# Designs tried in a protein design run: designed miniproteins, single chains, continued (4). Part 41

Each design is a single chain, and the fold is of that chain. pLDDT is the mean over its residues in the fold that is shown.

## One batch from the design tools (miniprotein)

Design m13502
Fold by ESMFold2-Fast:
Structure m13502 (fold): chain A 78 residues (1-78)
Amino acid sequence: SELFEKQTKKLSEPLVEEAKDPEKAEKLIEELEKLLKEVKEIAEEAIKKGEVGSKEALEYLLKVHEKVLEALREEKRK
């Protein structure tokens, strides 16, 4: 959990740096919001069908994506 959160922060930092440009932030947020929606839908179907090896791992993936998106939205508002 802690290691995964540290890796999430490391992944989000370069994206947050890019998001300091308001135009890049807008486009990047839109792309990531669309991707999150698609990933979440696929994840929910996979869980229902029992196709995933670990529900916990899938939940971690979704949480990572959400945290990255949140960090980008915060940078855009500054």
Scores: mean pLDDT 69

Design m13503
Fold by ESMFold2-Fast:
Structure m13503 (fold): chain A 74 residues (1-74)
Amino acid sequence: SLSSLSKEELLAKGDEAKAKGDDYFNAGNYLEAVDAYDEAAKYYLAAGNKEKASEAYKKAADAFAKALPKIIFP
């Protein structure tokens, strides 16, 4: 669980999830990018890094905005 990880491990997992989100976003897989960025934000928040968590949440919002046309106009 998140509570059993060190801050360093949480930060590393956040960075990994963010990188995965970036890969999905660049591939046009925006909903998968939202999930990955949300995961990154949760790890960063658990690590106490509010700045990185805020950035990850913003990236998730940007990815969701890119996904909206596919949801509204499938």
Scores: mean pLDDT 86

Design m13504
Fold by ESMFold2-Fast:
Structure m13504 (fold): chain A 70 residues (1-70)
Amino acid sequence: MTAEEAYRAGVGNFKAGDYKAAIAAYEKALELDPNYAEAWLNLGKALEAIGDTEKAEEYRKKALELDPSI
């Protein structure tokens, strides 16, 4: 599985409302490519959706650090 494939799986699970599966898939994308800014951003969104606001903020900051245009 590539980082992009794992990220796409995360997006699909997020759209389905399966935030736990989305988080696992985004984490897999980041294991494969830790500089994947969109994966950090969407991991933050999934964490916010389950109420983990503190980690959501941390991961959004990481996304912005990697890609300021996000």
Scores: mean pLDDT 85

Design m13505
Fold by ESMFold2-Fast:
Structure m13505 (fold): chain A 71 residues (1-71)
Amino acid sequence: SDVEELRKKLEELYAQDLAQIATLPAELQPLLTEAARLAREAHLAYLDGDEETARRLLEEARRLAEEALAL
């Protein structure tokens, strides 16, 4: 199904994001790892039809990424 294919693709992208974050300075890794996790959860929520949760989680992910950029 399309949803199963998208979930598989999201897990692949998440694994790639985590691998990339692991190459960054140690100070950035906790914030960016949490941002990546929240973005993945947001996309999964969207696929489940929970657009409100998806938007909230994406906003949280953006905030953490902005905090990392300020380091």
Scores: mean pLDDT 84

Design m13506
Fold by ESMFold2-Fast:
Structure m13506 (fold): chain A 76 residues (1-76)
Amino acid sequence: AAALRKAAEELEKRGLPEAARLLRQGADTVERLVEQGYDEEAIAVIEHTAEQAKRLGADPSLLEEAKKAAIEEIRE
C-alpha cells in the first residue's frame, strides 16, 4: 500500500492530518488483507478510504491517482 502512504504524506504537508491518518490506517488494513489473499476486499478498502478522505477535504485528483496506483499494486 505504498501509494496510499505517499498520498498520506502529501496530505499531511497540505495541512490535512486527519485525512492523512485515515489513508495510513487504510494502508495498514489493505496490507493485512493482501497478506491473507483477500485482494478484492483490499480493493474495497482502498475505494472506501479514498471516499472518506475526500469528505475530509482531500484533493479528489490526488485521491483518484493514489487509488488507481494502490489497486495496481494489488493486481501486479
Scores: mean pLDDT 84

Design m13507
Fold by ESMFold2-Fast:
Structure m13507 (fold): chain A 75 residues (1-75)
Amino acid sequence: GLKRRILEVLSEGPRTAAEIARELGVSQPTVSRHLDELHEQGLVEKSVDKSGRTIYRPAEAGPEQVPLVREALAE
């Protein structure tokens, strides 16, 4: 599903909702809604850039934990 694709993109580096939407070919509001759900589930973190942009990255990410997040979403 789309949540898995979002996490794949984020595993390559921190992204804004607009950048994820562009890479996945979906609307930014759709990506933002899924990012909010993933944040509530503890799967992504929010941070604010010095320019005030919200940047997302995998939450609780470690070498041991990133594969478990991918497995839980199922390919």
Scores: mean pLDDT 72

Design m13508
Fold by ESMFold2-Fast:
Structure m13508 (fold): chain A 64 residues (1-64)
Amino acid sequence: SELAAAVRAHTEAGLASATALGNTFAPGAGASVTSHGPTTGTATIFVGDKEYKYKIENGVATLV
């Protein structure tokens, strides 16, 4: 998905920006991204009343 691709791109680039990620899909929405390296981490994105949790392994974001 577009959201998963954006999460991957930000994590891989080492430019994890929780606010920028959230604002891309919902202006003013919160986002939380934790990177354990350029291709590994977790991301939680809030869009409206929905929470999207991703597990990122080997550059692949999987919705949990």
Scores: mean pLDDT 54

Design m13509
Fold by ESMFold2-Fast:
Structure m13509 (fold): chain A 80 residues (1-80)
Amino acid sequence: KTDELIEILEIQLKKLEEFYKKNKDKLSEEVRKALEEVIKKIKEAIKTTKETKDYEVGLKLWEEVKKKADELSDLLLEEL
C-alpha cells in the first residue's frame, strides 16, 4: 500500500519534471515558481513516505501535492 503510493508520487514527479523541462522557457515566472513548488512538494512527499514507511503520512502529503497541483492548473488556465 505504501509502496503503491510512492509509485504514484514518482510517476507524478516524472510527468511534472518532463513538463517543466519541455515548457520552462515558455512559462511566466509565476507559473514556473508554482511548478517548482509542486515538484518540491512531491520530492518531499516521496522522501518522507520512504523514510517513515507511514501510509497515513504519505497520504496526507499526497493531498498537499494535489492542492498545489490544483493551484498550478488554475494558473496555467489563466495563461491560455
Scores: mean pLDDT 78

Design m13510
Fold by ESMFold2-Fast:
Structure m13510 (fold): chain A 63 residues (1-63)
Amino acid sequence: EEEEVERRFAELLENVRKGLSGLYDISDEEAERIVRLAAKRAIDNLEAQGRPVPEWLRRIAER
């Protein structure tokens, strides 16, 4: 569901912002970039292990 993808993306974005803001200033654009890169890396790792990739994860990586 598109709503599920948006919810997960928003949660990951908030976690990145909250986690990194204590270390340095971070823009929303940079946080989104970090989330997308993390999603792509997770997909690569799952595929390398022969594990199924959830659709919501692919949708986030495609943003």
Scores: mean pLDDT 75

Design m13511
Fold by ESMFold2-Fast:
Structure m13511 (fold): chain A 94 residues (1-94)
Amino acid sequence: SAAAEELAMEVGVEIVRALMADPAVESAEITAVEVLPDGSARVELLIRARPGQGEAAAEAARRAAAAHADRIEAVEIRVEGELVRVTLVVRPPP
């Protein structure tokens, strides 16, 4: 639904803003938003960490997601050197 996609995008943008404020993060972007059959939405983020800061950037992503725990039902984080992939499942709109 449009409401589920809009809420998921809002959460993703808020997380990207928090990540961009972190000194371990060079860049962060939303790469995909998909509304799931249950009305939740999957948000995929790509984070480029500063050299040697992959784990620090992943920790920044965990903290940012935790700040939105009321809206997020699942978080998956994968660290590939300086590339950090985050998958969020955002709860359906109320």
Scores: mean pLDDT 88

Design m13512
Fold by ESMFold2-Fast:
Structure m13512 (fold): chain A 71 residues (1-71)
Amino acid sequence: ADELLEKGEKLIDEGSDAYEEGKYDEAIKKYEEAKKLFEEALPEAPKAASANIKNAEDNIKDAEKAKKEAE
């Protein structure tokens, strides 16, 4: 579970880097991959995984909004 959480957090960081560069499609993909890993961690680490899933969802929404405004 901890390895899935760490991998997901790394993907959030990579997504944030892409977001800062204006690469919103890449950011969204990274955040979606992170969310999937956090969902896989949910049975073993429900509290930590739930918090990380919410964070990933918020990041996806922010990137989707930024993409729509840039299009």
Scores: mean pLDDT 82

Design m13513
Fold by ESMFold2-Fast:
Structure m13513 (fold): chain A 76 residues (1-76)
Amino acid sequence: MEEEEKKKLKEELEKAEKAAIGVALAENTLSVELSEKEKEEALKALEEELEKAKKDPRNSQEFIDRLEELIKKLKE
């Protein structure tokens, strides 16, 4: 793999981890208290994952709807 491809993969993994934190926060399953900045970063990462999910035809509408619902809960 080219160095740039590995860099993009690592960046995508880090964004996915932030999105997972956003999901845990929205579902109130996160045991650690997050700062406002960390919550904002998690929300942004989750929104980016939603945009990617909408563009991927392998994802079900149910999965996309769930991501939208979680984002809506975090924005409240």
Scores: mean pLDDT 69

Design m13514
Fold by ESMFold2-Fast:
Structure m13514 (fold): chain A 82 residues (1-82)
Amino acid sequence: MAEEKIRELIEDMAARMRAQKTSGEQFKVAEEGAREIARETGALPSLAYLAANGIVKGVKDPERADELVEEATQEAIRGLKE
């Protein structure tokens, strides 16, 4: 359940970031997403922030967006299993 919740939150954050037109708005969504992941899963804030940063990179590189979102998702899930 926690892994599915993190995946859902990361996918939602990625979709919201793709909808934003400015870097400032994208960063704001990433910050909110990191807090949401930490709150919902009890994960360390640093882990949630790393996932959010991966999504920011994906938005800035559309050709690799899906790859970077999946990498961020796997990193967050791996942290939970520790």
Scores: mean pLDDT 63

Design m13515
Fold by ESMFold2-Fast:
Structure m13515 (fold): chain A 68 residues (1-68)
Amino acid sequence: STREERRRIAIAVANRMLEEGFSHDEVSEVVRRVVARVDEGIRAGLSLEQLRELAEEVVEEALKRREE
């Protein structure tokens, strides 16, 4: 189901961000951004693969900002 995939994506992002050494507050912010992008993609009719790509882009942006 769409809700289950959204949950799986959110959990995967949270785990990756924690492994990268982000704080709980930072992880919460990134997960919220991922969920928002995924929800927009679902409304636009994007595939599961495209939703995962959107989540990966948000994570990559967060990693880049950490270095600045």
Scores: mean pLDDT 81

Design m13516
Fold by ESMFold2-Fast:
Structure m13516 (fold): chain A 65 residues (1-65)
Amino acid sequence: MSAEQILAIQQRVKERTGEVVTDEEIRKALELYQAGKSPREIAEELGVSQRTASAIVEAMKELGL
């Protein structure tokens, strides 16, 4: 995942949820998503809200990840 893709995900998550997510949280979310984890499971692992995890996953899908 490129730095540009991380920035795009951060921007979309902030616009949709008002929440700020770190580069490390996004990289971890991608690993969990590729491992077949649901947005709920990703939320639990990262300690973020279900809404924030869903926004991260949606942004990743929009970027073709």
Scores: mean pLDDT 85

Design m13517
Fold by ESMFold2-Fast:
Structure m13517 (fold): chain A 66 residues (1-66)
Amino acid sequence: SDEEAKEYARKAAEALKKGDIEKAVEYLRLAAGYAKSEETKELLAEAAKALQEGDYEKAIELLLKA
């Protein structure tokens, strides 16, 4: 569900704030698996792209918007 996706997205953001990139990627993958709405899927896809580019500030912002 989107609520579970949002919970994991918040955990991913928290992991990024602590510098735990491996854990953040794991939580983002879980969030993507639970996402149902197009809006949540889009925010998570944008967050994944920001993570891949090393833009952790943008990734955190997008994860918290989800």
Scores: mean pLDDT 84

Design m13518
Fold by ESMFold2-Fast:
Structure m13518 (fold): chain A 97 residues (1-97)
Amino acid sequence: MKKEAEEKLAEGEKALEKGDYDEAIKKYEEAAKLAEEDPALKARALNNLGKALAEKGKYKEAIEAYDEAGRLASEAGDRELLEEAEKNLREAEKKLK
């Protein structure tokens, strides 16, 4: 379970680095589903999903992903991820102009 989610996260990161945002989105969605019972890992997957969505200009969907990532990061006690998700959410909101 956790190793499979981490593998999908790594695959998504490689796709994002190559600019293949559709593949990155798919891999991060798969990672989030595999991490259903791991709030910290699911938060990382959703934060990265938000980044990929934002790169495609899907800011409304990115905001939803960042909001859920922040909630899960808070639940897991991951302050750094919570701060990153909150920052990413605010930046995406500014792009909805």
Scores: mean pLDDT 87

Design m13519
Fold by ESMFold2-Fast:
Structure m13519 (fold): chain A 55 residues (1-55)
Amino acid sequence: SEFIKKLREKAEEYRRKAEEIRRDGGDPLEAEILEGVAALLEGIAAFLEKKEKEE
């Protein structure tokens, strides 16, 4: 499933950006929001993957 792969790729991208913000002393609230969005995308990906494996 291309969609699930793209959701996980986007989640990784947001997690990386959040880590960079924390490392560079940027806004911790911005990092927290990006981490939250990444977690949401991972949750959606996991739900969809479970549906695909219920063959």
Scores: mean pLDDT 83

Design m13520
Fold by ESMFold2-Fast:
Structure m13520 (fold): chain A 65 residues (1-65)
Amino acid sequence: PSKEVLENEVQAGVYLIKAAVYKLLGDYKKAAEAYRKAAEYLEKAGNKEEAEKLRKLAKEYEEKA
């Protein structure tokens, strides 16, 4: 993959880790924000299917908060 694709995938991974940490802490608003950021980076990397799944997950956590 190109450097740009790899950088976007790495950033998505960082935000997925942040989302998992916030979820463990019960901070559902911050978890939702982190999932939305991960989705943005996955879409930039060309992974539109995973990005859409994360947007739906973010909405679910936002509604729990």
Scores: mean pLDDT 84

Design m13521
Fold by ESMFold2-Fast:
Structure m13521 (fold): chain A 87 residues (1-87)
Amino acid sequence: MEEEAQKLLEEGKKALDSGNYEEAVRLFEKAIELDPNNAEAYALLGIAYRKLGDTEKANEYFKKAVELDPNNPLLKAEIARRARELA
């Protein structure tokens, strides 16, 4: 089950890289269904919703990621990205 969730995360990351944000959302939601405690999946779903312009859902999923793992590397990467864009 964890292995299947990880495969969905990798497929979702490829969708994000390709600009297929709706597909990325679908894949990350499936990963969360298989592993609801996966902080990485919530962080990636937050990134996908941000790319779609849904700031409210993005913030909701980032909060869930922080609650599960405040040291999540994707959350740290997202914070670093925002800092670079604002600098």
Scores: mean pLDDT 77

Design m13522
Fold by ESMFold2-Fast:
Structure m13522 (fold): chain A 59 residues (1-59)
Amino acid sequence: SRAEEYFEKGLEAYKAKDYEAAVKYFLEAITLDPENEEIRKKAREAGEKLREEKGIPNL
């Protein structure tokens, strides 16, 4: 499916430590399959890594 394609691209980016690209791909995958808990979990993980690397203030 389209969501599966974006999820796979996100996983590839995540493995490459390209968290910015991973977040973008996972968000597109969630848009296509919003109830997929695995995609949602990976999007959150990638977002956390992205915030940490970019020094964006969070909590």
Scores: mean pLDDT 80

Design m13524
Fold by ESMFold2-Fast:
Structure m13524 (fold): chain A 81 residues (1-81)
Amino acid sequence: AAAEAALRATRDRAGAIATLALEVREGRVTAEELKERLLELGVPEATAERLARLHEEDPEAAARELIRLAMELADGEYVEE
């Protein structure tokens, strides 16, 4: 139960970032909105700012990096406890 809840929370966060990647690809989110939402999801300021800048230059590249970040969080944030 407790481990299941922790896995769900991690997947929900990774899922939120993956959804954000889709919104970036569809043009539903501005660079500033992307940065704000990433910060709300606990993404470091430097990473959020880098992704927002990438969104302004190449939304597809930004979406790919968001998907990669979501995968890294799902894999790296889950501790074996």
Scores: mean pLDDT 73

Design m13525
Fold by ESMFold2-Fast:
Structure m13525 (fold): chain A 83 residues (1-83)
Amino acid sequence: KSPVELVEKAVVLVVLGEEERALKLLREAGLSEEAAELFIEGVKAYLEGNYEEAIKKYKEALKHVENPEIKEYIEELIKKLEK
Protein backbone atom coordinates (compact mmCIF):
# COMPACT_ATOMS: atom_id res chain seq x y z
CA LYS A 1 0.00 0.00 0.00
CA SER A 2 2.98 2.38 0.42
CA PRO A 3 3.99 4.36 -2.73
CA VAL A 4 7.37 2.57 -2.82
CA GLU A 5 5.68 -0.86 -2.52
CA LEU A 6 3.47 -0.01 -5.53
CA VAL A 7 6.56 1.06 -7.54
CA GLU A 8 8.34 -2.20 -6.60
CA LYS A 9 5.30 -4.25 -7.72
CA ALA A 10 5.23 -2.26 -10.97
CA VAL A 11 8.87 -3.26 -11.66
CA VAL A 12 7.90 -6.95 -11.24
CA LEU A 13 4.99 -6.43 -13.66
CA VAL A 14 7.35 -4.90 -16.28
CA VAL A 15 9.63 -7.97 -15.89
CA LEU A 16 6.55 -10.16 -16.56
CA GLY A 17 5.60 -8.11 -19.66
CA GLU A 18 2.51 -6.63 -17.96
CA GLU A 19 3.21 -3.00 -18.86
CA GLU A 20 -0.43 -1.79 -18.66
CA ARG A 21 -0.78 -3.13 -15.09
CA ALA A 22 2.61 -1.59 -14.18
CA LEU A 23 1.45 1.80 -15.49
CA LYS A 24 -1.72 1.57 -13.37
CA LEU A 25 0.26 0.82 -10.18
CA LEU A 26 2.73 3.66 -10.84
CA ARG A 27 -0.18 6.08 -11.27
CA GLU A 28 -1.76 4.76 -8.02
CA ALA A 29 1.63 5.43 -6.34
CA GLY A 30 1.23 9.09 -7.42
CA LEU A 31 3.45 9.28 -10.50
CA SER A 32 2.24 11.32 -13.46
CA GLU A 33 1.66 9.38 -16.69
CA GLU A 34 4.87 10.93 -18.12
CA ALA A 35 6.95 9.90 -15.07
CA ALA A 36 5.40 6.40 -15.10
CA GLU A 37 6.11 5.90 -18.83
CA LEU A 38 9.73 7.10 -18.46
CA PHE A 39 10.23 4.82 -15.44
CA ILE A 40 8.87 1.79 -17.38
CA GLU A 41 11.24 2.65 -20.29
CA GLY A 42 14.10 2.70 -17.75
CA VAL A 43 13.15 -0.73 -16.36
CA LYS A 44 12.91 -2.14 -19.91
CA ALA A 45 16.37 -0.73 -20.77
CA TYR A 46 17.75 -2.32 -17.56
CA LEU A 47 16.25 -5.71 -18.55
CA GLU A 48 17.95 -5.39 -21.98
CA GLY A 49 21.32 -4.77 -20.23
CA ASN A 50 21.45 -1.15 -21.42
CA TYR A 51 22.37 0.44 -18.08
CA GLU A 52 23.30 3.83 -19.57
CA GLU A 53 19.82 4.18 -21.15
CA ALA A 54 18.18 2.93 -17.90
CA ILE A 55 20.01 5.64 -15.89
CA LYS A 56 19.01 8.29 -18.46
CA LYS A 57 15.31 7.28 -18.32
CA TYR A 58 15.29 7.11 -14.50
CA LYS A 59 16.84 10.61 -14.32
CA GLU A 60 14.20 11.91 -16.77
CA ALA A 61 11.44 10.29 -14.65
CA LEU A 62 12.85 11.96 -11.49
CA LYS A 63 12.23 15.41 -13.03
CA HIS A 64 8.48 14.62 -12.90
CA VAL A 65 8.34 12.95 -9.45
CA GLU A 66 7.28 15.00 -6.41
CA ASN A 67 6.91 12.22 -3.80
CA PRO A 68 10.17 12.19 -1.72
CA GLU A 69 9.96 8.43 -0.97
CA ILE A 70 9.69 7.58 -4.67
CA LYS A 71 12.50 10.05 -5.51
CA GLU A 72 14.75 8.30 -2.96
CA TYR A 73 13.86 4.87 -4.38
CA ILE A 74 14.66 5.90 -7.98
CA GLU A 75 17.87 7.71 -6.89
CA GLU A 76 18.98 4.47 -5.19
CA LEU A 77 18.33 2.53 -8.42
CA ILE A 78 20.48 5.04 -10.34
CA LYS A 79 23.34 4.75 -7.81
CA LYS A 80 23.33 0.94 -8.07
CA LEU A 81 23.59 1.14 -11.89
CA GLU A 82 26.38 3.80 -11.76
CA LYS A 83 28.50 1.44 -9.65
Scores: mean pLDDT 86

Design m13526
Fold by ESMFold2-Fast:
Structure m13526 (fold): chain A 64 residues (1-64)
Amino acid sequence: GAAEAAARLAEAGRLVREGRRKLKEATTPKEVAEGIGLILRGIGLAIDEALRGRVPMSAMDLKG
C-alpha cells in the first residue's frame, strides 16, 4: 500500500544520509567502500519503488 511505499522511500533516504556521513568521515578505502555501499543501497530502494509505478502522475526519473 501507500504506507509501505512511503516507508521504503524514508528508508532509502536514511541509507543515503548514513552513507554520505560515513564518506565525509572516511579515512580508509574500506570506509569509503562502506559509505558508497550504503548510498547505492538507498538508491536501489528508491529505484525499486519507482519501478513499482507508485507515482502515476510523474514520469520516472530514470526515463529522462
Scores: mean pLDDT 73

Design m13527
Fold by ESMFold2-Fast:
Structure m13527 (fold): chain A 82 residues (1-82)
Amino acid sequence: KEEVKKIGEEAIKLLEEAKEEIERYLMETEGLSKEEAREAVEEAIKRLEELVEKALELPEEEALKLAEKLLETVKKDVEQAK
């Protein structure tokens, strides 16, 4: 389960580090206000934290697969925002 936590922490850290870039992306592509974009990113981080916690409750193989998918999704979203 420590590996699942590590992957989850990495995904959360990537999203937090890209917060400003994702905010700009949402403002440019979705026409959100600065405040709306900030709230959207904060909600995304909160949902990711909840999904990581949920993964930790799963059997180890399923938890690893979910954590890896979450990390891949975050990497894709961060890349798209750049």
Scores: mean pLDDT 80

Design m13528
Fold by ESMFold2-Fast:
Structure m13528 (fold): chain A 62 residues (1-62)
Amino acid sequence: SAEVEALIAQLASDDPEVQQAAAEALIAMGREAVPALRRAVETSRDAAVRVGSRYVLEQLGE
């Protein structure tokens, strides 16, 4: 959970390499990341977090 939360926060990083690495790591985690990603889409005030989280969920077939 702590690792997933940190990766979700990194989806809003100013560094594009960090953003990409975070998205790839969340996709690699698969189903374990889904509940936290859904929560981020629904509750995050950061548009970059919401957009990145939606992208990851789409890659996971959610």
Scores: mean pLDDT 85

Design m13529
Fold by ESMFold2-Fast:
Structure m13529 (fold): chain A 119 residues (1-119)
Amino acid sequence: DPVARAEGEELRRLVELLEEITRETGARIVEVIPRRPGFNPVYYILKNGLDPKETAIVAPKDAITPELRKMAESLGIEIIEVEEGAEAMAEAAREALRDPRIKTVLVFRPEGGLIVVER
């Protein structure tokens, strides 16, 4: 499937850029979840016992459903909307990691792909 292959290549590029950022910031990539249609990153936060107030979600606008936004706002999770593409998502993750309140950054994609970065 050309779409799934392109999504996989973009995910690999994003992981590569985030690995560079982890070397700069001292953060660590702790999980990479490939395509999971309908996946909600707020459930990942709750399931893994992460503090919502110390967590940021980086996602392109089309990945941010009204339900995701409402859940994040109710829990105090920061949503960082970015333009599409690995470079924009990686740069937003870098900036989120500069905030001393943020310990975990979830980089979330429209197809349900997730990369978890922790300090």
Scores: mean pLDDT 83

Design m13530
Fold by ESMFold2-Fast:
Structure m13530 (fold): chain A 81 residues (1-81)
Amino acid sequence: SEKAQLVAHAVGHILRAIGDLLDGDYEGAARALVEAAKDYVKLGDYETAKKLAEKAIELAKEAGVSKEIIEEAEEVLKKAE
């Protein structure tokens, strides 16, 4: 089902974020968390989407990564209200 595909996609992004964090790749982790958050918005799980997007913003700011990652995470927060 489409829902099962979205769950698999979201889990894949979370696993990637964990791997990136273990490697100290805060930019990669932030990107992966934004993608997972987008999947959870599509699933209607807005609480999980918000938590993932907030964590992505924290990591992106710590890493000094591009403004685009923060802007994408903020759009997720807006959709998950």
Scores: mean pLDDT 84

Design m13531
Fold by ESMFold2-Fast:
Structure m13531 (fold): chain A 55 residues (1-55)
Amino acid sequence: LKELEEFIKKLREKIEELKEQLEKETDPLEQQFLEGMIALLEGVIGYLEKVKKKL
């Protein structure tokens, strides 16, 4: 349980880092890739939060 909460916290921190990179990025292809990665990580967090509530 604590490991799951800590993992979710680290994923949220990674998303914030990626959002900061996206704001500074000027290459449209790299921007699209970063947006996709952020969306995927947000989906993973959503799934993990649902698993956490079930426990």
Scores: mean pLDDT 82

Design m13532
Fold by ESMFold2-Fast:
Structure m13532 (fold): chain A 60 residues (1-60)
Amino acid sequence: SKEEADEIVEKGKEIIDASKSPEEAHKKLEEELADKLKSLSLDEAQEVSAEIHAYANTKF
């Protein structure tokens, strides 16, 4: 759902904010969010991933 997608984006941003490097962020995102992303539709998963990557580019 949209609410679930929004929650995953917020969690992803929190992980990025807590990370000191892009490598650390990628590792934590994979560990924490991979299963949640699999529960989304393909379109929602792609949109969520794009937002998280855009945010990471702002920080690093």
Scores: mean pLDDT 78

Design m13533
Fold by ESMFold2-Fast:
Structure m13533 (fold): chain A 61 residues (1-61)
Amino acid sequence: SAVEELLKLPGVDRELAELLVRNGFDSLEKVARASPEVLSSIGIPLELAKRIVEEARKLLP
């Protein structure tokens, strides 16, 4: 599932993964392509949002 894929990201628990999926960030590619500012706007602290985007980019080819 999308939630299980996002749980591979350091700092992402189930609640945060479900928040991301609910807001349209339902794959590692979509998270990697997101701006940290947009992720922050849905309730994720900016420093955590930056780390999540960077870690998603590392998991893609």
Scores: mean pLDDT 84

Design m13534
Fold by ESMFold2-Fast:
Structure m13534 (fold): chain A 67 residues (1-67)
Amino acid sequence: ASPEQIAAFEEEAIKRAEEVANKPGATLDDVVRTVGEFAREAAPHLTPEQVAEIALKAAKRALDILS
């Protein structure tokens, strides 16, 4: 994957995580499910390490919103 492609996946993951965390009544389970769905979609296009790094970054951002 190119740096631009990796950046695009990262932006999408963070956007989805932020959107779910900002919904009224959002739970940690909602965040885990959303990030997990992203990881499955990204897996064919990125290395496992890149997927894990982006997923963790998106999850951390969502958890900061929920905190």
Scores: mean pLDDT 83

Design m13535
Fold by ESMFold2-Fast:
Structure m13535 (fold): chain A 56 residues (1-56)
Amino acid sequence: MKISEEAIKRMEEAAKKEGLDPDVVRKVIELDNKIKESTDPEEKQKLAKERSELMK
């Protein structure tokens, strides 16, 4: 899934308007970006797990 920087900022702003914790949203976006940029399967799995826990 491809996400532009502008789209990421829009998602953060929308989440804040929805009453979601902006720190959690920022962390999720950071993890999502690291997962996409990482080439290490172990790191990807760890980051994906952290993302899932935050989105729970």
Scores: mean pLDDT 70

Design m13536
Fold by ESMFold2-Fast:
Structure m13536 (fold): chain A 97 residues (1-97)
Amino acid sequence: MSPAELEAEVTAALALMALSVLRIAASRDPEFAALLEPVRPLLDAAAEAAAAGDLAAAARLLRELAEALAATGHPELVEFARLLRRVAERLEEVAAA
């Protein structure tokens, strides 16, 4: 496996892990579940793109998800939005290389 292929797989796996953390949080907290319900289609689409290795689509969808999470005003979701933006930036860098 080339270093570039490994970096792409690791970055996609980090995106999937971040999205899994949101899903687990929603499963344990009804307030979190209610806040995430409107963005569920974006979350599912981002996970599908990352799992398919479509780094450009994953980056775009993670940016859209981050904007929606930040718009909730919830402190934990605003902080998570910053994490998703950093992951999206890394996906864009790897996709452009």
Scores: mean pLDDT 82

Design m13537
Fold by ESMFold2-Fast:
Structure m13537 (fold): chain A 64 residues (1-64)
Amino acid sequence: MKPSQELVDLAVELLKEKPEDMTGVLEELKEKFPEYSIEELLAALAEALERLGRDEEAEILRHI
């Protein structure tokens, strides 16, 4: 239902490392957490973007 806190925390760290490479961050999340659905990974990425003040990008991801 809600994204895993551990998944969100990793997404935040990956976004800090590669702030302009959202596709690369998503690919890394898929590789580290292959058990999670793409929808769960996108939800975690959107939450991570909000934590970093990137609210516009988070909103776009939630509408996919």
Scores: mean pLDDT 78

Design m13538
Fold by ESMFold2-Fast:
Structure m13538 (fold): chain A 74 residues (1-74)
Amino acid sequence: MEEKRELVRRAREAGIRLAENPFDSEAVRELQELARKYPDIVRRIAQALALPPGAKEITPEQRERVDRVAEEAL
């Protein structure tokens, strides 16, 4: 249970970093590694954080959505 909670936390943080900076190679590597263990959770987090063209940061609605996905995954 602790391992899954830590993994979900890492996926959320890496997803947010990648959404705000698509060239964050650390975030890309971490999400790829986490997706091998829990692909559905990583996919849902990525979908919640998809930015429209020209956006520089995630919206409050996207943050609420990713927080809900992370909570539901636990």
Scores: mean pLDDT 71

Design m13539
Fold by ESMFold2-Fast:
Structure m13539 (fold): chain A 68 residues (1-68)
Amino acid sequence: MDSIQQQMESYALTQPGVASARAILEQRLGTDWIILRITASGDFDEDALTNQLRQLFPDYNIGVEIVK
């Protein structure tokens, strides 16, 4: 079974305008976060992707960051 990070990365790569995705585990104030770092190949909506990921993985704290 793929890790939750790999599942998030795979989902992001299905979205138009996403060239690469990397999921990083980060702890903030005693809470576990998954930060998805994305390189864009075209126009995509970061907020829409973040909302979709949070709906698909509701038990996790998820952030999305665009990397240049």
Scores: mean pLDDT 78

